Designed miniproteins, single chains, continued (2). Designs and how they scored, part 78

Each design is a single chain, and the fold is of that chain. pLDDT is the mean over its residues in the fold that is shown.

## One batch from the design tools (miniprotein)

Design m6689
Fold by ESMFold2-Fast:
Structure m6689 (fold): chain A 78 residues (1-78)
Amino acid sequence: TDTEEKIKNIIKNTLVAEGTSEKAANVDAKYILQYFKNLVIEKPNDIAKFIEKSIPFLKKEKDKVIAEKIAKALKALN
């Protein structure tokens, strides 16, 4: 759907901006989107809330920053 493409592009663009190669970011963004689809979490705001709840459990500071940026961008889709 148009919403799925927007979610995928937010994840991809955030990963690229934080230093991931475009090829790796495309693979990772598709994987992350499919993960949420398998959980039947389809709304950008619901995905953002799930990501925010996961942040305290992330081990790397860079992953926390990426997760916060993705969640913020997804909430802005509204």
Scores: mean pLDDT 85

Design m6690
Fold by ESMFold2-Fast:
Structure m6690 (fold): chain A 89 residues (1-89)
Amino acid sequence: SAQDYYDRGKTAQKPSDAYLSYVGQNLAINYYQQAINIDPNFSEAYYNLGQTYLNLKDYDSAKKYYQELIERFPDSPYYEEAQKKIEEL
């Protein structure tokens, strides 16, 4: 399910070693993309994609996912947080 892929993404981001953290961030991107492929309305996965790209210092990709969340999901509980993140980038 979309939730299963989303949960795997969160788990992948828990390693504390720098190399495993880098690998985990990239695995999380893949899992969040799978969650969105199954449920395109999974706004939480868009927010976490933005956060994951920020962790990787890919500010352009982070901004794109936050902007997509705002444009597609104005009623999302993540709307205000995504808007604030865009303003800080």
Scores: mean pLDDT 84

Design m6691
Fold by ESMFold2-Fast:
Structure m6691 (fold): chain A 108 residues (1-108)
Amino acid sequence: MNRHLTKLASAETAISIVGSGGVAQMDVLEDKSAADIERALKNELDSLESIEKKAREIGEEGIKELEEDPELKKELQQRLEDLLKLAKEQKERVEKAGKEQIEKAKKK
Protein backbone atom coordinates (compact mmCIF):
# COMPACT_ATOMS: atom_id res chain seq x y z
CA MET A 1 0.00 0.00 0.00
CA ASN A 2 1.18 3.54 -0.78
CA ARG A 3 2.37 5.62 2.25
CA HIS A 4 -0.24 8.35 1.60
CA LEU A 5 -3.06 5.77 1.35
CA THR A 6 -1.91 4.31 4.70
CA LYS A 7 -1.93 7.80 6.30
CA LEU A 8 -5.44 8.50 4.96
CA ALA A 9 -6.64 5.12 6.32
CA SER A 10 -5.25 6.15 9.75
CA ALA A 11 -7.06 9.51 9.51
CA GLU A 12 -10.30 7.69 8.54
CA THR A 13 -9.98 5.48 11.66
CA ALA A 14 -9.26 8.58 13.82
CA ILE A 15 -12.36 10.40 12.44
CA SER A 16 -14.55 7.34 13.16
CA ILE A 17 -13.22 6.99 16.73
CA VAL A 18 -13.41 10.74 17.54
CA GLY A 19 -16.88 11.04 15.96
CA SER A 20 -18.29 8.05 17.88
CA GLY A 21 -16.59 9.28 21.08
CA GLY A 22 -18.05 12.75 20.54
CA VAL A 23 -21.60 11.37 20.30
CA ALA A 24 -21.01 9.32 23.48
CA GLN A 25 -19.63 12.45 25.24
CA MET A 26 -22.84 14.38 24.36
CA ASP A 27 -24.99 11.57 25.83
CA VAL A 28 -22.97 11.68 29.11
CA LEU A 29 -23.65 15.46 29.39
CA GLU A 30 -27.47 14.96 29.80
CA ASP A 31 -27.39 16.54 33.31
CA LYS A 32 -24.97 19.39 32.46
CA SER A 33 -25.77 23.06 31.76
CA ALA A 34 -26.39 24.25 28.19
CA ALA A 35 -23.13 26.28 28.36
CA ASP A 36 -21.09 23.20 29.40
CA ILE A 37 -22.65 21.13 26.59
CA GLU A 38 -21.93 23.91 24.03
CA ARG A 39 -18.26 24.00 25.17
CA ALA A 40 -17.95 20.19 24.94
CA LEU A 41 -19.60 20.22 21.48
CA LYS A 42 -17.15 22.90 20.25
CA ASN A 43 -14.17 20.86 21.53
CA GLU A 44 -15.38 17.67 19.76
CA LEU A 45 -16.07 19.53 16.48
CA ASP A 46 -12.64 21.27 16.69
CA SER A 47 -11.00 17.82 17.08
CA LEU A 48 -12.79 16.45 13.99
CA GLU A 49 -11.91 19.61 12.00
CA SER A 50 -8.22 19.23 12.96
CA ILE A 51 -8.14 15.60 11.69
CA GLU A 52 -10.00 16.63 8.49
CA LYS A 53 -7.46 19.43 7.84
CA LYS A 54 -4.56 17.00 8.31
CA ALA A 55 -6.22 14.49 5.92
CA ARG A 56 -6.59 17.23 3.27
CA GLU A 57 -2.87 18.05 3.61
CA ILE A 58 -1.89 14.35 3.30
CA GLY A 59 -4.12 13.97 0.22
CA GLU A 60 -2.77 17.13 -1.46
CA GLU A 61 0.88 16.08 -0.92
CA GLY A 62 0.19 12.52 -2.13
CA ILE A 63 -1.60 13.72 -5.27
CA LYS A 64 1.41 15.94 -6.14
CA GLU A 65 3.87 13.04 -5.60
CA LEU A 66 1.75 10.60 -7.70
CA GLU A 67 1.65 12.75 -10.89
CA GLU A 68 3.39 9.87 -12.80
CA ASP A 69 0.99 7.18 -11.45
CA PRO A 70 -2.54 8.05 -12.65
CA GLU A 71 -4.20 4.89 -11.20
CA LEU A 72 -2.78 5.36 -7.69
CA LYS A 73 -3.51 9.12 -7.90
CA LYS A 74 -7.17 8.33 -8.74
CA GLU A 75 -7.35 5.86 -5.80
CA LEU A 76 -5.87 8.48 -3.43
CA GLN A 77 -8.33 11.15 -4.70
CA GLN A 78 -11.29 8.77 -4.17
CA ARG A 79 -10.02 7.80 -0.68
CA LEU A 80 -9.68 11.49 0.27
CA GLU A 81 -13.21 12.27 -1.00
CA ASP A 82 -14.64 9.30 0.98
CA LEU A 83 -12.73 10.43 4.10
CA LEU A 84 -13.97 14.05 3.80
CA LYS A 85 -17.54 12.75 3.39
CA LEU A 86 -17.10 10.60 6.53
CA ALA A 87 -15.74 13.63 8.45
CA LYS A 88 -18.79 15.68 7.41
CA GLU A 89 -21.19 12.88 8.45
CA GLN A 90 -19.42 12.49 11.84
CA LYS A 91 -19.51 16.29 12.45
CA GLU A 92 -23.26 16.29 11.66
CA ARG A 93 -23.85 13.36 14.08
CA VAL A 94 -21.91 15.05 16.92
CA GLU A 95 -23.57 18.43 16.25
CA LYS A 96 -27.06 16.85 16.25
CA ALA A 97 -26.38 14.97 19.51
CA GLY A 98 -25.01 18.15 21.12
CA LYS A 99 -27.95 20.30 19.97
CA GLU A 100 -30.46 17.73 21.29
CA GLN A 101 -28.74 17.80 24.73
CA ILE A 102 -28.62 21.64 24.70
CA GLU A 103 -32.39 21.77 23.99
CA LYS A 104 -33.04 19.28 26.84
CA ALA A 105 -30.88 21.38 29.21
CA LYS A 106 -32.82 24.56 28.27
CA LYS A 107 -36.16 22.84 29.08
CA LYS A 108 -34.97 21.85 32.60
Scores: mean pLDDT 79

Design m6692
Fold by ESMFold2-Fast:
Structure m6692 (fold): chain A 55 residues (1-55)
Amino acid sequence: SMEEKERQKQEVIAETMKRAREILEDPSLSDEEKDLEIQKVAEETQARLAEIEAE
């Protein structure tokens, strides 16, 4: 249902924001490593959102 898809999208977005924050606040990562990790998270999020839309 549309309501189920919206819930799944909200969960994906919430998890993405949490992961991004953890990466940005990680003192063991360089700025370059943070950029790379954020890029990976963004790509994964885009793929997951596309899969939810395709259902």
Scores: mean pLDDT 84

Design m6693
Fold by ESMFold2-Fast:
Structure m6693 (fold): chain A 74 residues (1-74)
Amino acid sequence: MSPEELEEEAFKKLDELIELLSKDPSLQEAVDRLKAIREEIKKLKASGDEETLTEALEKLIEESEKLLAYLKES
């Protein structure tokens, strides 16, 4: 997968989580954390460290999938 495709997939999953969690006002802190993660990814991209960015995107996708599975199961 290209770095651009990886970034698109990660942000797509982040946006999906933000949308789902935003339906519950009590989860505002979780929504704020996801938005903060998005900003950190942008900072990593600006730094030019492609290896660290790729690892961060892969971890973000994995953790987002775990959270989505948890939310769908409960």
Scores: mean pLDDT 77

Design m6694
Fold by ESMFold2-Fast:
Structure m6694 (fold): chain A 113 residues (1-113)
Amino acid sequence: MLTTEEILEKVKNADKMSPEEIKKFRKEIAEQFKKLVEEFGKLHNLPQEIVDFLLETIDKLEKAKSREEVMKVRREAITKLENDPSVSDFQKTQLTLLLDYLAQITIKLLEAE
């Protein structure tokens, strides 16, 4: 699994990657973020519905084809989390930061394609 430093280095050098390498890297990042969501969900007792929603959101970000699509997916996901009474303020903050970070990486990789 990629470390945060490895992710940042690859994102920084994404302009030197082929479209095929970028597609593979986007898939690797999506799989890593899904594992982070599952582990966070176990540790903090997130409802399974919220975990499933976040995994679906990560899949949508992996398959996004434009900055506009990424920003829409991010906005819809954050809005759902903010309005869900089963999610604590701490969980909302942490998950929003995770989704924001993934969205920013995805946009940078799309700009490099």
Scores: mean pLDDT 85

Design m6695
Fold by ESMFold2-Fast:
Structure m6695 (fold): chain A 106 residues (1-106)
Amino acid sequence: SLLDLANQALDTLQQTGKAVLDDSPVDEIKKLLNEAKSILNEMLSLSTDPQIQSQIQSAIGNIDQFSEMIEDYDNGGKVTKTEVMFQLMAVSAEVYVIIKMIEKQQ
């Protein structure tokens, strides 16, 4: 179901957070982000509600921004681990909003 996919996306983002905190290889973090993005794209293809579609698109955009931040962080750029974690929390909060929107339509 759409709700099951949304919960799976949130679980994958939580795994991403653990990988960042554990200083896992960037390729592992990117793999988890690509998995979360894949789930959100599947949700987008299944959703017919324009508001839910808009929120999913926002979350995908924020995952893309997170991927850029992780690359900057890995290359010794100016992005801090704290900023990376704040961006991840923002994406997770957006997915939680999507879950609540789906629940209200059931």
Scores: mean pLDDT 84

Design m6696
Fold by ESMFold2-Fast:
Structure m6696 (fold): chain A 80 residues (1-80)
Amino acid sequence: MLDRLRRTGSTARITPDHRRTARMTGISPRTAAQVITIRRRYGDRATYQQIGDALGISKDTVRRITIADGILQIDRGVRK
């Protein structure tokens, strides 16, 4: 699982939405893109702790990025 999360994160492309999430959370756009890509691909199957361990960041940072992305998607009228 951990290796798959790392590889998924490594292939993440940075979008304008990732830059906005990064600005809101004070995290780099690359890290925001990695977290969001993993969460969208794996959803609830990947825990915040597992994503944090894969990327070398805290689970709280993963949670903050996920929440910020969710807020931005709601503002755009986008639903899962």
Scores: mean pLDDT 71

Design m6697
Fold by ESMFold2-Fast:
Parts: sequence; structure tokens; C-alpha cells
Structure m6697 (fold): chain A 68 residues (1-68)
Amino acid sequence: SRLLELLGETLRLAKELYERLGETEEGQQALEEADALLKKAADSTDEEEKIRLTEEARKILEEALKKL
């Protein structure tokens, strides 16, 4: 499942960001933004919307990790 694979990758990135940068303002902001998107994805009944929102969360986390 594309959604399950994407969720696994997004959660892995969230854990990495939390462990490395969770104590920073930038890390906290990125985690909050990603969490809000993942909550919207969970509440959606449309699988395509779930995938889009989860991909957006993944990109936010990936970009935050690249910054430092």
C-alpha cells in the first residue's frame, strides 16, 4: 500500500527530527506542522487526500532535516 509505505517513511522522519532537533525552535515548528497535516490525513475519508497530506508532512520533515 502506497499510503502505508508513505506513513512509515513520514513517521521515521518525524522520529529522526525529534531525536536530532526536537529541542530547537525550528524542529518543534516542523513537527507541529507535520502533526497537523497527519491529523487532517487521518480525518479524511478520501485515500488520495490522505496520500497528498501525508506527502506534504513528509516534505516538511525532510526539509527541516536538510536545514541542519
Scores: mean pLDDT 84

Design m6698
Fold by ESMFold2-Fast:
Structure m6698 (fold): chain A 80 residues (1-80)
Amino acid sequence: SAAEKEAEELLEQVREAAELVKKYKDSKSVEGISKYIGAALTMMGELFQLELLYKQGKVSRELLEEAKELAKKAGLNLEF
């Protein structure tokens, strides 16, 4: 379905953002810190959208859990 395709695209966007978060999390440059913050905010927005789709029954639990695991591995904790 269109929602499943959207969810898969969001998962890939979370994966890309997670790699940027990992790359820049310990950056000491203004540019690197800016990239870290931008990637972290983007990843949070994408995860909130995936959670909304999951609550609407439009995406699998497995896909949502994979996205959350990517965030945890990047060091971003969404359990607050």
Scores: mean pLDDT 83

Design m6699
Fold by ESMFold2-Fast:
Structure m6699 (fold): chain A 71 residues (1-71)
Amino acid sequence: SSAFVKELQERYERAKREGNEEEIREIRYEALREHVLKAKKEGKELDPEVVRKIAEEAGLPEEKIEEILKL
């Protein structure tokens, strides 16, 4: 939802100000996870290779990448 995106943006700006790299990575994970779930709810197929690339570029660890790909 737009409210979810707004909350993530506010968390991201706070984490950036605080230099909290761990929180930034967690926010990136939550954003990508929500994107994949929304696409599945709408019956849209996402290319797993493209999703993996986005997650890797976001700096997510392999365990979290696999979790997203199994959604």
Scores: mean pLDDT 82

Design m6700
Fold by ESMFold2-Fast:
Structure m6700 (fold): chain A 68 residues (1-68)
Amino acid sequence: PWLLHITTPAADADAVKAVIAAHGGTVLTQDGGRIVATLPADTDLEAFTAEVQRVTGGSAVVHAVPAP
């Protein structure tokens, strides 16, 4: 799986959470526009990141690392 740290405007956080859920991910924590989540190991990260940027108007920062 992937561990994600996402920073987005707080107003866009619900839209980003919907994108995470659409890709089979799980939100672990949220504090305003700061979201920590997991995605399945087979997730197309390029497609995921493109959708996050689309729903946030390019304002999100996404960091993905392999999770154990």
Scores: mean pLDDT 86

Design m6701
Fold by ESMFold2-Fast:
Parts: structure tokens; sequence; C-alpha cells
Structure m6701 (fold): chain A 90 residues (1-90)
């Protein structure tokens, strides 16, 4: 099932996936952008499924994580926590 992402957002995730499959190291910027798009795609999926309040909370959590995280590892932990909270809310 494709995530509800733009062509540019999906292309970035595909590039990141290809690098991971090839064993290539990802830059902090590439990982942060991939995590942001993944979180936004999940929120759009929840909204399309009728979970608008959960989707709004997830978007806010992802936006906050992107603004506050110092590195990709911190952003990943915050996005994973937000996704777990969203799954428990549905």
Amino acid sequence: MPLPLSEEELAHLERVAAKLEAGEPLSDEEMKEALRYYGLGAARTLEAAGHEEVAAALREAVARAVAEAKDAAELRAAVEAALREAREAV
C-alpha cells in the first residue's frame, strides 16, 4: 500500500531505502527528511481512514520532533513514540 505522499516525498524515501539496501551510510539530513515524510504519510493515512483527531495529534508530534530533535536518532525516537501513541489511539 503506497503512503499518501507527493512524488518528491516518495522519491526521497525510495532513495533512502535504496541506500539502506546497498549498505550505504545515510546522512543525518537524509534520515531526518525520510523520518519526517514517513510520519506525515502515516498521519495522512489515518486522516483518510477517518481518524482525523489522531492524525492531527500525529502531525503536531512530528512537527514538534522535527523542530526540537538535535540529530536523526532523537528524531527517530520521537517519531516512533508518536506512531506508537497513534496506533494505541485507534
Scores: mean pLDDT 75

Design m6702
Fold by ESMFold2-Fast:
Structure m6702 (fold): chain A 76 residues (1-76)
Amino acid sequence: DLEALAAQLKSSDPAVVRAAALALAAIGDERAVPAVVEALKSPQLSPEQREYVAKVLLAAFRSEEARRAIAEAARA
């Protein structure tokens, strides 16, 4: 489910983080945005991982609200 994929963004394994970001982007369901925002604000993500996740998801999500929320979370 979307919440489980978003939780994988907080994985210590960069391969798992990349796979979860690509899966969320492929699904394109913006209902995942709150869980994605929570994951992006997590201190467990390195700046490089946060940048990658934000880049992938910003390319996939269409609404201004979703894009703004992800961009703001990636700054944290």
Scores: mean pLDDT 79

Design m6703
Fold by ESMFold2-Fast:
Structure m6703 (fold): chain A 93 residues (1-93)
Amino acid sequence: MYKETKEKLEKKIKENKELLKILEENKENVTNEEVYEKLTKFLKESIKEAEKLLKELEEAAAKGDKKKIEELSKKAEEFLKESEKKLRSIVGP
């Protein structure tokens, strides 16, 4: 559970950072400014939340707090699910 959730958070952080970098480097090619602003804000907030969850999860694991690990893992899975839904609402189907 912990290892899988950690790997999912690390992957999401890496993917969102790469996407944000690509978007910022290609700003001049953006045809829809409002979608660009919503997407970049979403990605920045998602990276920040994922990094916070990852740090808290690693801290709980270091302390051997099994209940905290389960709570944070559930929160991380819900965050990942909601992030996917929100991303689809911004970019369309």
Scores: mean pLDDT 80

Design m6704
Fold by ESMFold2-Fast:
Structure m6704 (fold): chain A 87 residues (1-87)
Amino acid sequence: SPMDITMTYLLLSAASTEIDIAKRLIKSNPELAKKNLESAKLLVKKAKDLIEKHKDQISSSDLKKLNERLEELEKQIKEAEELLKKV
């Protein structure tokens, strides 16, 4: 439904915010950065679960946009985790 799609986009936006906070904290507070990345991973997982649950109700255009956003966020999480390993 439109509400479920809106919720999915909100979860992805929240994940993006957690990633941005984590990236800013990597040098000054790596332990807090790690916790923000763990939060981002949970939000991404919730978004994936919601997409899979409602896959047949989501337009092909929205599915493409959501999957592209998921791939970008997962890439950013992986890049931030690699930076944390170097601290």
Scores: mean pLDDT 87

Design m6705
Fold by ESMFold2-Fast:
Structure m6705 (fold): chain A 91 residues (1-91)
Amino acid sequence: MEEENERLLRLYLEFSERLQRALETTPPGTLSPEVVEIIRELLLELGVASEEELEAMSPLELAQRLLELQAALAEAFERGIPLSEALEELR
């Protein structure tokens, strides 16, 4: 249980760093293909959505899903809920 939460946290932090770096080189108000791909990989790796669901989503829908994920994780951190439980509610 603890090891799974550490794995999920590491994944989230690694992808958050990659996303931040990509956004720093992206023009304001746009989603580059690199940003879109990072979001897709993050959602897939955290088990929030299947590969088939992600392929069907537009860049805007992917961005919305990321915001939903970030909100759920922020709430989990504030409430001391394990990441695995927070992510299960998003599945």
Scores: mean pLDDT 75

Design m6706
Fold by ESMFold2-Fast:
Structure m6706 (fold): chain A 79 residues (1-79)
Amino acid sequence: EELEKAIQKALETARKNYENEQKAIDVLTADLAEGAAWAKKNGSQAYYDALVAGSTAQIAQEKADADRYKKLAEELEKL
């Protein structure tokens, strides 16, 4: 009874965390596109390079976190 409720809540939390990470990836991807366009318009190569490097690293981290939550949800679904 308590164990089943705990499993269901953990699964619900993992799924929500996965959805939140996907939304974060979408926002970061859109922000990178807008920032890259601004950097080209204003001629700042240094800003462009920093934005691409930083945003790419952050998107990679969010994807890793999303995969972790997805795997947790898949394992909990087997219970």
Scores: mean pLDDT 86

Design m6707
Fold by ESMFold2-Fast:
Structure m6707 (fold): chain A 67 residues (1-67)
Amino acid sequence: LEELRKKLDELSKKATPEQQEAIDALRRMLENLERAIKEKLISPEQYDRFLDLLRRALEGLEAELKK
């Protein structure tokens, strides 16, 4: 989670206002996922699935910012 948060911080420094909205949405998703696992609201399998989806979304956003 910390690595993904740091990547979002780095991307936000290069982002347009429109891309900043997407970055903020991903930050909220990470915070919600961290809270859900801490409060045991989701299973380890669900956590891994959501984490993989967030990583893929971040990779897509990073690719768009690199263009």
Scores: mean pLDDT 76

Design m6708
Fold by ESMFold2-Fast:
Structure m6708 (fold): chain A 68 residues (1-68)
Amino acid sequence: SKEEKRKEAEKLLEKARKELSKFVSEETVNKFIEEMKKYFEENLDKLSLEELLDKLEQMAVRFYLENS
């Protein structure tokens, strides 16, 4: 269901937030997660969970390299 997909997407964002916050300031990580959450909400009906995860992983790697 859409609710189940949204719940899984929220878990992915929370995992990314926890991992990134080990290396980057909380304020900076929260800003990144807000941007990604907006992207997920805008694309939840258009993209698969795998495509959302791929985008999150790509953006998280770039964010980490630029902020660590």
Scores: mean pLDDT 84

Design m6709
Fold by ESMFold2-Fast:
Structure m6709 (fold): chain A 85 residues (1-85)
Amino acid sequence: SLAAAAEEAYRAGDLAALREYVRAIASAQVDALIAAGKEDQALAALREQIAAAQEALASGSEPPELARIALEVATELLAEVEAAK
């Protein structure tokens, strides 16, 4: 599974592969919501992910490399969804 591959990449220190898997998981979830006509829900979820990643970076509650990847992926996907309107 993509989640298992992401965990393996993180343990191996392969942040590039981790980012690719995180983006693949997130984009599949966003695409599924949009296909279901739930674009507003997809946007809300991405904004929550951005806020959570920013808080994690500020507080140090998780490894900073994970929080940065989450922030970058959610920010990119939010821009892509908004551009499609």
Scores: mean pLDDT 84

Design m6710
Fold by ESMFold2-Fast:
Structure m6710 (fold): chain A 66 residues (1-66)
Amino acid sequence: MVEKAREAGEEAVAQLAPLIPSLTSAQASELARKLGEEIGKRKGADPRMAGQWAGILATKAALAAR
């Protein structure tokens, strides 16, 4: 279950990767969290955990683009 949530979060961030450098860390985190929750539901993972993981990864990616 935890592994599926992490995979869903990583997939969400990968899909948003082209947009992340142009977003604030807060905006990137919010968009990734929502997408991570949806992908998590499709994979049978915990949607909240998938969203939280996606948000963390998106925040790091946005900050790294500075």
Scores: mean pLDDT 79

Design m6711
Fold by ESMFold2-Fast:
Structure m6711 (fold): chain A 114 residues (1-114)
Amino acid sequence: IAEKNGIKDPRVYLNLARAYALLGNKEKAEEYLQKALQLMPRAFDLYGEESPLVLALLAEVYALLGKEEEARKALELAATFQLPNGGLPLTLQNENEVSLWTTAAYLRALATYL
């Protein structure tokens, strides 16, 4: 389904999916999760400049929806970007810089998954 792939930001859909999941609306959460995945069919392959943040947000949404295996895979892949001080970068372009946003998203995902 080609709606000019790459024009829409998958993070917007992931944040909407998270918000609906937290409100208990799992149907809407799953709808927005699927929209995000359509924009990033290779999300688990760590492609693109925003992979660490996207993976952390994806893990949080999967954990909130009870998709344990997908949440675990996303958490494991996000952890591959972890810096020696335990923080996570925002994007691949900022790979040596800790992002409070990405680290917070990862910790929220981990807490929800566990």
Scores: mean pLDDT 65

Design m6712
Fold by ESMFold2-Fast:
Structure m6712 (fold): chain A 67 residues (1-67)
Amino acid sequence: VEELVERGFSTGDEKTQKAEKKAAKLTARSYYTGNQKDLEISKKVEELIKKGDVDKALELAEKGLKE
């Protein structure tokens, strides 16, 4: 991930930063495990962040990572 992208998310709310980091972990995990569901969850989290629905993005990412 480029520093410019990370800095942009870090400048936002802590919730936004946490959601983005969890989405990145889900994406990485999908590559290691071949689990397409993790990738789908990651994409939904990013979409929610873009819409400003950060609370839902965090909840979705956290539930995905717990599995």
Scores: mean pLDDT 70

Design m6713
Fold by ESMFold2-Fast:
Order: C-alpha cells, then structure tokens, then sequence
Structure m6713 (fold): chain A 76 residues (1-76)
C-alpha cells in the first residue's frame, strides 16, 4: 500500500540522516534534510498532493531534525 511505501521511505531517510549526523556532522545532516524537504515539497506541489501528504512530510522533517539535534548535543 502507499502507506507502507511511505513508512519504509521514512525509515530509510531517518537512518540516512542519523548516519550522516553521527559520522560526518550535524551541519551536513541539516543541509541534506533541507535539500530533501525542498525537493519533496516541490514534488507534492507538482502532483497536487492532498494535505495529509504535506503533514507527513512536515512530521518526517521534524523527526529528522530532532535526531540531528540530539546527536549534536552528545558530540560536544
């Protein structure tokens, strides 16, 4: 289902962001996050996506940002 595909894509993206934040740094992880957000938002706009997809994207970005912030706090 579409929901299962979205959940899998979410898990893969969050893992990628976490790995970059841990191995490379929070600055690079945030750059990647911002680039992906802009790209995905533009794709949703082009497709005329329903509000629920924008909500899922916002939730994904917020979750990824929290992961980066926690890793940055621990690295000091």
Amino acid sequence: SLLELLERAREEFLEKVRRIAEEVGSEKALELLEEEYKKRKAELDERGAEEEFYKLLEELVEEARKIVEEIEKEKK
Scores: mean pLDDT 78

Design m6714
Fold by ESMFold2-Fast:
Structure m6714 (fold): chain A 70 residues (1-70)
Amino acid sequence: SAEQERLRALAERALAETDPARLRAILAEIVDALLAWVRRHYPDASDEELAAIRAKAEAEGQALLASLLA
């Protein structure tokens, strides 16, 4: 699907990116795209469940970014 292709393209861009500011921006786009995909495929998901998924994805992204910049 177009959504899967977009997520793949964003992931590939993130893996190739060496600038920390651009990498942070790409990771934010990945989180937004992931949440949009979840809302489309799991329309019964509550706002609380979606907020929890976002928080976890953001925390994992920040941990990965910190590891890559160390």
Scores: mean pLDDT 80

Design m6715
Fold by ESMFold2-Fast:
Structure m6715 (fold): chain A 58 residues (1-58)
Amino acid sequence: VTFKTDESRKIVNAYGNDLDKLYRAVSQTDPGEKIILPNGEEVLLTKDAKDELLRFIA
């Protein structure tokens, strides 16, 4: 899958094979809020990144 946003790529890479944790983190974070990744990195969850990640997981 080719992600259009840097934020989507960073979030997917941080969660690896843990799609359940990825889905929970993304679905519970509103667009415009920051996700704190397992590695401690903060990533702004844009509406485009959220929509793209939810389509990837579904």
Scores: mean pLDDT 78

Design m6716
Fold by ESMFold2-Fast:
Structure m6716 (fold): chain A 67 residues (1-67)
Amino acid sequence: MEKYRKAFEKAREIVDAARRSPEEGLELTKKAIEEGDLPAFIAGSVALLRHPEYAKEAVELAKKAVE
């Protein structure tokens, strides 16, 4: 349960970061994958899809997550 609550908080942080800076949102999304926080990764990827220039990066991150 602790891990789930923390992932939800990270998801909100990533969405807010992506709104301020797509680069910062991308960086936090990569970190979420490394930590295995799937909910945070999903939220970050969706936020980055609003920025076409980062859409391909989001796809690559999704591919890595489903290894």
Scores: mean pLDDT 68

Design m6717
Fold by ESMFold2-Fast:
Structure m6717 (fold): chain A 85 residues (1-85)
Amino acid sequence: EPDLPREEAIAKMKEKIEKLKKESPPHMQKVLELSLEALQRPSLSKEEQIELLRKMKEELEKDPSPENQKKIEEIEEAIKELEAE
């Protein structure tokens, strides 16, 4: 896939989180919504975005299920993509 500037990388991550939210139970949807809000903030730094995603991952890890495992992997990909920039 093409190399993307920061803005497009954020947009891709936002899309991944929105897809996760569609398949998430209501309580997990709130965690994902917080991440989406943070990603939409114009003043949010890349480090702040990564920190928020790591917190969401940790919360999901406390509730072991196959669904949460899939969400954790998507969040890990999003973090890695931001770190690669």
Scores: mean pLDDT 69

Design m6718
Fold by ESMFold2-Fast:
Structure m6718 (fold): chain A 89 residues (1-89)
Amino acid sequence: NEWYELVLEGLDIVGKTAEKSGDEVSKKQVDSIKKSIEQSYKNGDLQTVKLLAKSAKDMAISVGKRTGDPESSEKAVELIEKGIKLLEE
């Protein structure tokens, strides 16, 4: 599903940005959100997936601000927002 790929791609960017900056806490949080999204999707709980995707967007903004990589953060936010819009349609 296109929305699922977009959300996971955005989260991958956030996770890589955190990893490059040595932000292990944010990297673990991103990995946790990914697992929660995968589990909720497998359970058919799309409302929880949507809430987790919105949380992922907030994480992307926070990580970008802390790591000084706003371009990667902006790209991650864009991908996650596109995924959320497709999930709502």
Scores: mean pLDDT 81

Design m6719
Fold by ESMFold2-Fast:
Structure m6719 (fold): chain A 71 residues (1-71)
Amino acid sequence: MTLRLRARVTMLGKEVDVEITARVEGDTVTFTVKMTTATSSKTFELTLEMSAAEAEAALAALAADPNVTVL
């Protein structure tokens, strides 16, 4: 199963567009986070591997973060 989440994060008065792709393989969830800064046109990619329970906690924390706007 593959889930995609788009969010906008405000850091130091600047907006960063974040695309998170989560792949579920057995009991392991792999997150690919792609961040694009509107002001510098720089793109960064980060891959994180974690358990399904950790992934659920991370997604709940992201949704509750006041610096994150889910698109």
Scores: mean pLDDT 69

Design m6720
Fold by ESMFold2-Fast:
Structure m6720 (fold): chain A 61 residues (1-61)
Amino acid sequence: SKSMQELLEGSEKLREALRAAKEGDLEKMREYVKEAGKKLGFSEKEEEWVFERILAAAKKE
């Protein structure tokens, strides 16, 4: 099982990814999603899904 620390670190990386997406920095966004995936245990398909959801959220606001 994942530690609470890894879950919190992964969540923070997803927050950073959303910020990067809002700033138009897609390269930095991809790096943050990948790091979050390492902490949260995302598969490649889950990482792609999360990337698309964050990008969609950033485009709305």
Scores: mean pLDDT 82

Design m6721
Fold by ESMFold2-Fast:
Structure m6721 (fold): chain A 87 residues (1-87)
Amino acid sequence: TDDMRNQVRTQMDQINQQIRNISIQRRNLQNQNGSVANQVQSQMSEASRHYSQAGLNIDTDVQMAMQHVRQAQQYINQAQQLINQAS
């Protein structure tokens, strides 16, 4: 469980950095393709929700926390793919 808890923490740190980077890219994209920027924002809202749930569960239900970091990562991957296709 400690190994999995450490894995969740590492993935949450990565997710936090990706959220910051995507927020910058989304802002730049808003002037070029507002429709895609809005889609990115929707994916990021879901990612942030799952990120928060991971943090709430990390000490009480590490399996649930892991599921939430996986979901957050999926939404982040979709947001990055939208940005890459629009760039």
Scores: mean pLDDT 88

Design m6722
Fold by ESMFold2-Fast:
Parts: C-alpha cells; structure tokens; sequence
Structure m6722 (fold): chain A 65 residues (1-65)
C-alpha cells in the first residue's frame, strides 16, 4: 500500500511540474486512492486518511512551484 501511495504522489508531483492544474491533480489523486482502497478492502477511516495524505502531498508540491 505505501509503495502504491508513494507512486501516486510521485506521478501527481510530475503532473503538477508539467503544468496540470491543482484541481485536475487532486481529482487524479483521489481516483487513485479510491482504486487502491477498493483493491485492499480498506475501512472508510483508512480511505479518508490516505486521501488526506495524498491531497496534502499534492498541495505541497503545487505550492513549491
């Protein structure tokens, strides 16, 4: 799970660096977390935690530009 989440964060950071909007980057990040959560049968609490973690990382990457 951690490796998959880190890959999502890295891919979204790359998209942000290429000029993708914050809104589009967040949309893609959320979709990826939902897919990972479904495959690993995560609880609602774990899904929200992962979504927040990825969203925070995406926002930080966008602000760093």
Amino acid sequence: IEDEIQRVIDEVKQLVALGVSLEEALKRARAAVDDISKRHNLSEEEREKLKKEVEDAVKAAYEAQ
Scores: mean pLDDT 77

Design m6723
Fold by ESMFold2-Fast:
Structure m6723 (fold): chain A 74 residues (1-74)
Amino acid sequence: EEVRAEAARLLGKVIASTDDPEVIQAAVRAGKALAEGNDEEAMKALRELSQALHKSGRTDVAEEADRLAEKLES
């Protein structure tokens, strides 16, 4: 519930602030999973997003995405 809202807010922020197609694709996938209520897919997609963000040098945002994935897993 609260974690999903936090994740959705992060995804909106990421999509608004990047033109990297790999980051955008990962964020869209995570957003779709969250909207569908699929926590398992959302967790996996957030981890993929974290990897894409880390690759693009956005380590702080990547860490936030990874923490949200951990919270969805619990």
Scores: mean pLDDT 79

Design m6724
Fold by ESMFold2-Fast:
Structure m6724 (fold): chain A 91 residues (1-91)
Amino acid sequence: GRAAEEGARQAAEGGRLGGIGDAEGNASKATGGALRAMGGGLSAALSGGKDPRARELGRRGGEEGARLGAEAGGKIGEMGGRAGARAAEAA
């Protein structure tokens, strides 16, 4: 069960104990980074990179997204861990 095994491992890492917080911290950082990159990419796509103002606004939105993503990532990681374990069992 490759998908099941990988899903269970990811779920365990993301949701493991939380007492250590390392796995949750890593998930939060990854989510924050992804939101930041997405914000920058969206601003570039919307303006085609031509509009420096739109790009700057997207960049700023990306920074705020990174902070919110770090906070939300912890919660999403917890939910994802639960959902991942469930999906792994189903697979």
Scores: mean pLDDT 50

